# Designed miniproteins, single chains, part 114

Each design is a single chain, and the fold is of that chain. pLDDT is the mean over its residues in the fold that is shown.

## One batch from the design tools (miniprotein)

Design m3983
Fold by ESMFold2-Fast:
Structure m3983 (fold): chain A 76 residues (1-76)
Amino acid sequence: SMAALLAEFKEEALERARRVAEEGRRAGLSDFEILGLVNQELGRLAAAFRAAHPEIPPADVAAVVREVMNEVMEEL
């Protein structure tokens, strides 16, 4: 289902975003720089997901990206 695909996308996006944030912290990057890198990675994942699933509305994919960004910002 579309809901299941979006849920799996959210889990993958959150895992990758957290890895990017952790690596940025270890490298001594600022929160602003880390959020920039996370945003770039999420943009890449969203583009790949949309290419694989053109039937899913872009707005629903964007909503997942925003949810993941909010969770990462809370963890910084």
Scores: mean pLDDT 90

Design m3984
Fold by ESMFold2-Fast:
Parts: sequence; structure tokens; C-alpha cells
Structure m3984 (fold): chain A 89 residues (1-89)
Amino acid sequence: PIVKKPKKEPSPEVQKEVDKLEEEALKYEKQGDLEKAAEAYMKAASKLVESGSGDGDRITSLAIRGIGLAIDAGSKKPLTLGVKVEADI
């Protein structure tokens, strides 16, 4: 049996900002600029947290994506920030 999962979506304004950050992150990732892509994903996750969004799955997914890209880029700063954001959710 399929159980309905409760999901709280962010406000339309926050959703558009997050979508723009995700699109920018994808552009940087495609260009091979993994460090900037990681920063954009982490900014998107932070926007969702700041909005009071209950979509922990999306927040966690964005933070983990950012952390992974930061590791690939060899960056220390985004990795620490991403872990902090995940722990708050």
C-alpha cells in the first residue's frame, strides 16, 4: 500500500529563488565550475531553511549535492556550510 507523505512547499517567491539558484548551479556544473555550483546549491538549501519550509528531503538533497561537488572541487568552505545546513533539518 502507498502511504501519503506530508510535504510542505515553500512560498512561491522562495520557490522561484531556489529554482533560479538550482538553474545557475546546473550551469556551473555543466561548465565544470564545481566550486561555484556547490555554492549555488548550498544557497538554495539555505533559502529553503530560512523560509521555514518543511521540505526536509529537498533541503537535504540540495545540501548533499553541494557537499559532493565541493569535495570534487577540493573546496573546504562549502563542505562545512553544507553539513551545518543539513544538521539544522
Scores: mean pLDDT 67

Design m3985
Fold by ESMFold2-Fast:
Structure m3985 (fold): chain A 116 residues (1-116)
Amino acid sequence: SDLIRSAGRSIANTRALAESLRLQARRLEPRGDPSLVQDTIRALDELLKKADDTMRALKNPSTLPAATRDFRQAGNRAVELARRLGDAVGPDLQQLTDQLTQNLNNALSLLDNVIG
């Protein structure tokens, strides 16, 4: 359906933004707060995994609610940590975090509509 296709595209966009943030966080390893940088990288890695799981779950309605819940949890954690890191680093990371937040919220809204 058009809704499933839109959800899939939104998940893929969320994944791409999470990977971009992960690359920026890795570049901060020599100069950032090591615990915040590493926690942010781990949270983004978990979000990437849950995005892949949710994309797979779009083909199976019985697993989609659980996958969406895990995706929401991983996404919220990644956004919170990326926002904290952005506050320390500056506008480029803040802008990517805002884009991730918008795309994640859109993906979750579309997924909730697929689930009913």
Scores: mean pLDDT 89

Design m3986
Fold by ESMFold2-Fast:
Structure m3986 (fold): chain A 92 residues (1-92)
Amino acid sequence: ADPELLAEAAKEIGRSAKLAHQAGGYTAEDIARYAGVPVEVAEKAMKGDPEGLTVDQLSRAAGGAGAVAIDAGNPEAVEETSRAMKLIGEAA
C-alpha cells in the first residue's frame, strides 16, 4: 500500500469526523459502530493517523465516517469521506 495516499486518506477521515462532530456531536464510538471496527481504530483514523491501521481497517473507518456524515446531514463531511475512499482504493 502507498503510505502517502493512506496518510492523505486518514487526514480526510479526520476532517469529515470533525465536521460531523461540529454538526451533530458524533463521536469515535458512533464511527466505530457504523464501521464495525474497535473504537481505538476509529479514534486513530479520526486523528488522521494511519500508523498501525490496516488498509481494511482504514477503509471501514472511512465507510463509518461516511455513514455518520450522512446522518449529520453535512455534505462537506460526505465529500471528505468520498475522497478518503478514493485514496484508499488508489493506495491498495
Scores: mean pLDDT 82

Design m3987
Fold by ESMFold2-Fast:
Structure m3987 (fold): chain A 102 residues (1-102)
Amino acid sequence: MTIDEYIDKAEEALKQGNVKEAAYYLAKALRKIGDIYDRLVLGSTAKANGLPTIYDLLMNPEEDIPLTDEQLFRVQRVLWKLYEAVGGDAKKLDELIAEALK
């Protein structure tokens, strides 16, 4: 499955109100881009170390993300909807995304 196909599934899950499924497909899309996924996993396990959340990494990118502008915009929209669903808590969002991959 491609990054675009995972984003499509995440958007569909959000339309159905299925937050956990949307988080799962977003996490699968991020896994395809390697280093971003590794930073997400490290962030979720090293919470005490002041590492940026996946929300911070994707919403305010300080480095080039290996996504097209369209893919990044769509990922940011999914991420924002998930952020709203967890009550605006970026750490809870990271936990939701990390848990979805277990």
Scores: mean pLDDT 74

Design m3988
Fold by ESMFold2-Fast:
Structure m3988 (fold): chain A 89 residues (1-89)
Amino acid sequence: GTRAEFEEALAKLREAVEKGDVEKLKEAMEKLLENLAAATSEQLQELALVLREALLHPNPEIREIAKEFIEKLKKHPDPRVRALAEGLS
């Protein structure tokens, strides 16, 4: 994974949350997981903001997917990623 691939996936995540697109949300989250190791601290902070919006989304399916994604982040080997996930719980 690359920082550019993470940035693209983060942009797609933001769009999916704004549109309430469950399928694109899942696709963006898979791409984010593939590229987490390349993410900057600034990109991880942006991810946290988008995930917070997803947790507050009016669609309960989007909220549930966001919760499941955060649980996966808690198990990540990068302590920055785990700290981000714990802060959202």
Scores: mean pLDDT 88

Design m3989
Fold by ESMFold2-Fast:
Structure m3989 (fold): chain A 68 residues (1-68)
Amino acid sequence: LGKGAQTALDYLEKLGATKNMGPKARELAAQVAAEDFAKGTRAASLANYYSEKGGDEAGVKAVEIAAA
């Protein structure tokens, strides 16, 4: 995880946006947030919601869709 993505992840965790997310969804959301924080925050919120229902794979798909 790069320095920018690590910083973004710390912020997302403070917002509680990653609570239900698995490791792959969390890392991908952090990378998106490092490039565009507003987009990454929305992607993380969507991924957090779907991760509760379908686990890490559902979270990853949610980030991919939100980032497209």
Scores: mean pLDDT 79

Design m3990
Fold by ESMFold2-Fast:
Structure m3990 (fold): chain A 94 residues (1-94)
Amino acid sequence: PDRALYDRILAATAAAIRAYEAGDEAATREATLQAAEYASELLGADLETAKEKINKADREGQAELSMAMADAVGTYMGASQAEMDARVAAAKAA
């Protein structure tokens, strides 16, 4: 389950970055909230606080929060920064 949840967080992060690059504010917010839900489940973090931060952030800030969540989860899972970056880039290119 943890590996599948990690892959879902990376996919949601990639979706948020892709939506941000496309100028889609609603899709960026939705994908960032999705990443927060998965990250909260994996890390036991406070989902309500994460949602509040995302809702207060602009589109760029939402993409940054999504990337920060992927980094925190990657660290927890023992992934290298290069591996995390490569997976996000691959998901964006798909």
Scores: mean pLDDT 75

Design m3991
Fold by ESMFold2-Fast:
Structure m3991 (fold): chain A 82 residues (1-82)
Amino acid sequence: SGEEKIAEAAVLLVQGDISAEEAKELIKEGLIELGLSEEVAEKVAEGVVRAIEAGDYDLAGKILTAAGSGDEEEALKLAEEA
């Protein structure tokens, strides 16, 4: 599922097992499966990856919660904070 793909990519990125670019593409694919448009999914995935790389796991979680609830505006706003 999209949720499983996002969770796996985030864990692998935190562990250093995949690159930020690889994680972004996997998270983007998962977000598209959850119903986000391609353009929004790309920006949200970039924000999630930046938050994880900054060690801000709370922000990463908030972005993904907003995206999973279908609140694309809130997801984009939070992604811009990363």
Scores: mean pLDDT 86

Design m3992
Fold by ESMFold2-Fast:
Structure m3992 (fold): chain A 80 residues (1-80)
Amino acid sequence: AEVVAEDATGEEALAAILEAIGLNGRDARLRVRLTFENGVSVEVEGTREEIGEAVREALSKIPADEIASTKATVRVEEVR
């Protein structure tokens, strides 16, 4: 697992995730974990095409005020 962003907003986290999955190749299946400083975490798994939408959907389930006030650490790992 690789930390690809720290102190990131939701949009910055998504950008870092998309860059990281680009480095692992188009067909790689990846697990992405976002951990917010307040202890809230989001985990999504999928291919490059699936990850972007899955992250956006997962972030939409967190209250907007928590996302705006809390920074996230992003980890990306390849699923075996």
Scores: mean pLDDT 68

Design m3993
Fold by ESMFold2-Fast:
Structure m3993 (fold): chain A 64 residues (1-64)
Amino acid sequence: GDVVGQAREHLKMVIDMIRSTTDPGYIRLLLGLSRPSLDVLRQKDPELAEKISREMEEVSEKQL
C-alpha cells in the first residue's frame, strides 16, 4: 500500500487538530500519536519527515 501517503494524511489530520484546539494536554497527546507516522516517513523519506516535523513544532509552539 501507499504507506507514505497514509502517513502524510494522518499527519495532516493531526496538524489540523492541533490548530483547532487550545488544550496543551491534548496537543501533547496528538504529538505522541503522530510519532509512528513520523517514524515511517523518516525511514522512507527523511527530507519530508523533517519538513513535517518542523511544521508540527511550529503549530504546537503557537498553541502551547
Scores: mean pLDDT 82

Design m3994
Fold by ESMFold2-Fast:
Structure m3994 (fold): chain A 80 residues (1-80)
Amino acid sequence: AASIKAAEAGHLTALDAKYAAEQKKLDELRNEARKMKSLFERVFKEIEIKTREEQVTASLANERQSLKAQADAALGEAAI
């Protein structure tokens, strides 16, 4: 039980680090968009940034749910 929870915590920490790295990339893309002089290029870049931000948020939520389900299943097995 304790080892399963420790493994889940480790994976969550790694996921948080991955999320922080993706956030940094999004901030870099936003800075690039702000430097664009073409309105059309800026609009397309902002759409790409928004799409990526939504994908990153959804991916993080899905990965967290998968980790929880995996831990819950392992705890169920350990209880038998």
Scores: mean pLDDT 77

Design m3995
Fold by ESMFold2-Fast:
Structure m3995 (fold): chain A 95 residues (1-95)
Amino acid sequence: GDVRKSVGLALRAIGLLLDAERALKAGDAKSALKSLREAIELAKELAKMGDKSLAKKILKQVIALAQKLKKDFPEYKKEADEIIKEAQKLLEEIE
């Protein structure tokens, strides 16, 4: 695969996961949801490029943060559940 593109996507995904964690700590569930959805799209691209290991690591972190969001912000339970389901489905597809 294209190593430069894979590294760029991975760094961007890590940045989005950090943004989601910061948003949750700030009480901004909506921004956290946006960052988690964008991280899933980057994980899809990494998986398509054959970087399954990095894609799996990103998806597992998305699930962990979405579960925390669902616990701390129950009003966003539906949106968090949709993110968890999509990330779990992608994990199964790339095994």
Scores: mean pLDDT 88

Design m3996
Fold by ESMFold2-Fast:
Structure m3996 (fold): chain A 79 residues (1-79)
Amino acid sequence: MELIELIERMKEGHELDEEEVERLEELAKPVEEWVKKNSEKVKKKAEELRAKNAGKTDLATQLEFVEELIKEYEEEKKK
């Protein structure tokens, strides 16, 4: 939840301060580990998002991809 809020602020062009960056890194660590363990799922999700976001900027596409990865991580965490 907090991680998604930070990503949304970045998508709005908000510059994160040092404390927000540190918090983002802390919250992102479990997601990064999950991504490494689920590389095939992540690759498929990236392909789906690239098709959906044709014509968007690289940064906007990357942030949307990160949000989808966080959602996948939260769904897996419920199992």
Scores: mean pLDDT 71

Design m3997
Fold by ESMFold2-Fast:
Structure m3997 (fold): chain A 71 residues (1-71)
Amino acid sequence: AVPLPARTPEQQALLDYVLKTTNEVMEKVKDLPEEEAWKIIDEVNQIAADLVQGKITKEEFDKKVKELIEK
């Protein structure tokens, strides 16, 4: 098992959610040119960092990710 630092259930849930969302985005962009796929993944990673740090809500994260993949 991968050792995890002590986290609240909320922090763990956010990390699991980010991982799930990132995998879904990767599946949706896999057919795009590599440069465009990496740009989208990079943007998602920046938004995910803001979510994990508590700078944005999960709802705002979902909205921003949706806007990126619908282009």
Scores: mean pLDDT 75

Design m3998
Fold by ESMFold2-Fast:
Structure m3998 (fold): chain A 80 residues (1-80)
Amino acid sequence: DRAAEIEAGLAEIDAARAAGELDEFQEIQADKAKELFRRALAGAPEEELNKLWLEFAKEYLENSEDPALQKSLESLKKAE
């Protein structure tokens, strides 16, 4: 379930923020992505959710050292 994967990714971002692992730029991007994906989850088809999540992951997670976030990004890239 892609919606569950997106929700898990958003939870990982919240955990990283709580741990103080995000810089100011990453926090701004995370907030924008969370708003966008919450709106998308309300009515977007799964293919749109995958694209939005992948775009966010590329911007936010490309330099992430979190293995869970890296795994999520890799999974979504393979789904394309």
Scores: mean pLDDT 64

Design m3999
Fold by ESMFold2-Fast:
Structure m3999 (fold): chain A 72 residues (1-72)
Amino acid sequence: MSAEEARAAAEAHMKGLREKAKELYAKDKEKTLKLLEEQIEELEAYVPETEAERAAADVALREARELLEELK
């Protein structure tokens, strides 16, 4: 998988997770925010080994942070 393919796949995956997170937030705000914060911490600690993994991680981290700001 190329870095470009990994980025596109991560963007598509994160779009689906974003919609699910918004639905969860409507039902349980505290739990959803905590899960999102934990996911961001895990992504920040993640050390990618390939360019594809780095591209995917960068997309996931950016979108997770943007979602957290939207939900606050």
Scores: mean pLDDT 79

Design m4000
Fold by ESMFold2-Fast:
Structure m4000 (fold): chain A 63 residues (1-63)
Amino acid sequence: SAPQVTYHTVSLTFEGVSEQEAYDAAEEKMFQVFQSGTSRVVSTETKIEDGKVTINVTVQTEL
């Protein structure tokens, strides 16, 4: 029996920034979203293509 949680992925894309700047911006946005305390980041994937940084954040949310 699985725990009463769900998973979803949020994709955040930044242009003209470094990987670190994109990560920091994504972390700030995720902190704002998780103010209720029922959601947490379980994994992060970073993709860099042609000056574009995409951060895919996988979030676990309690049902």
Scores: mean pLDDT 75

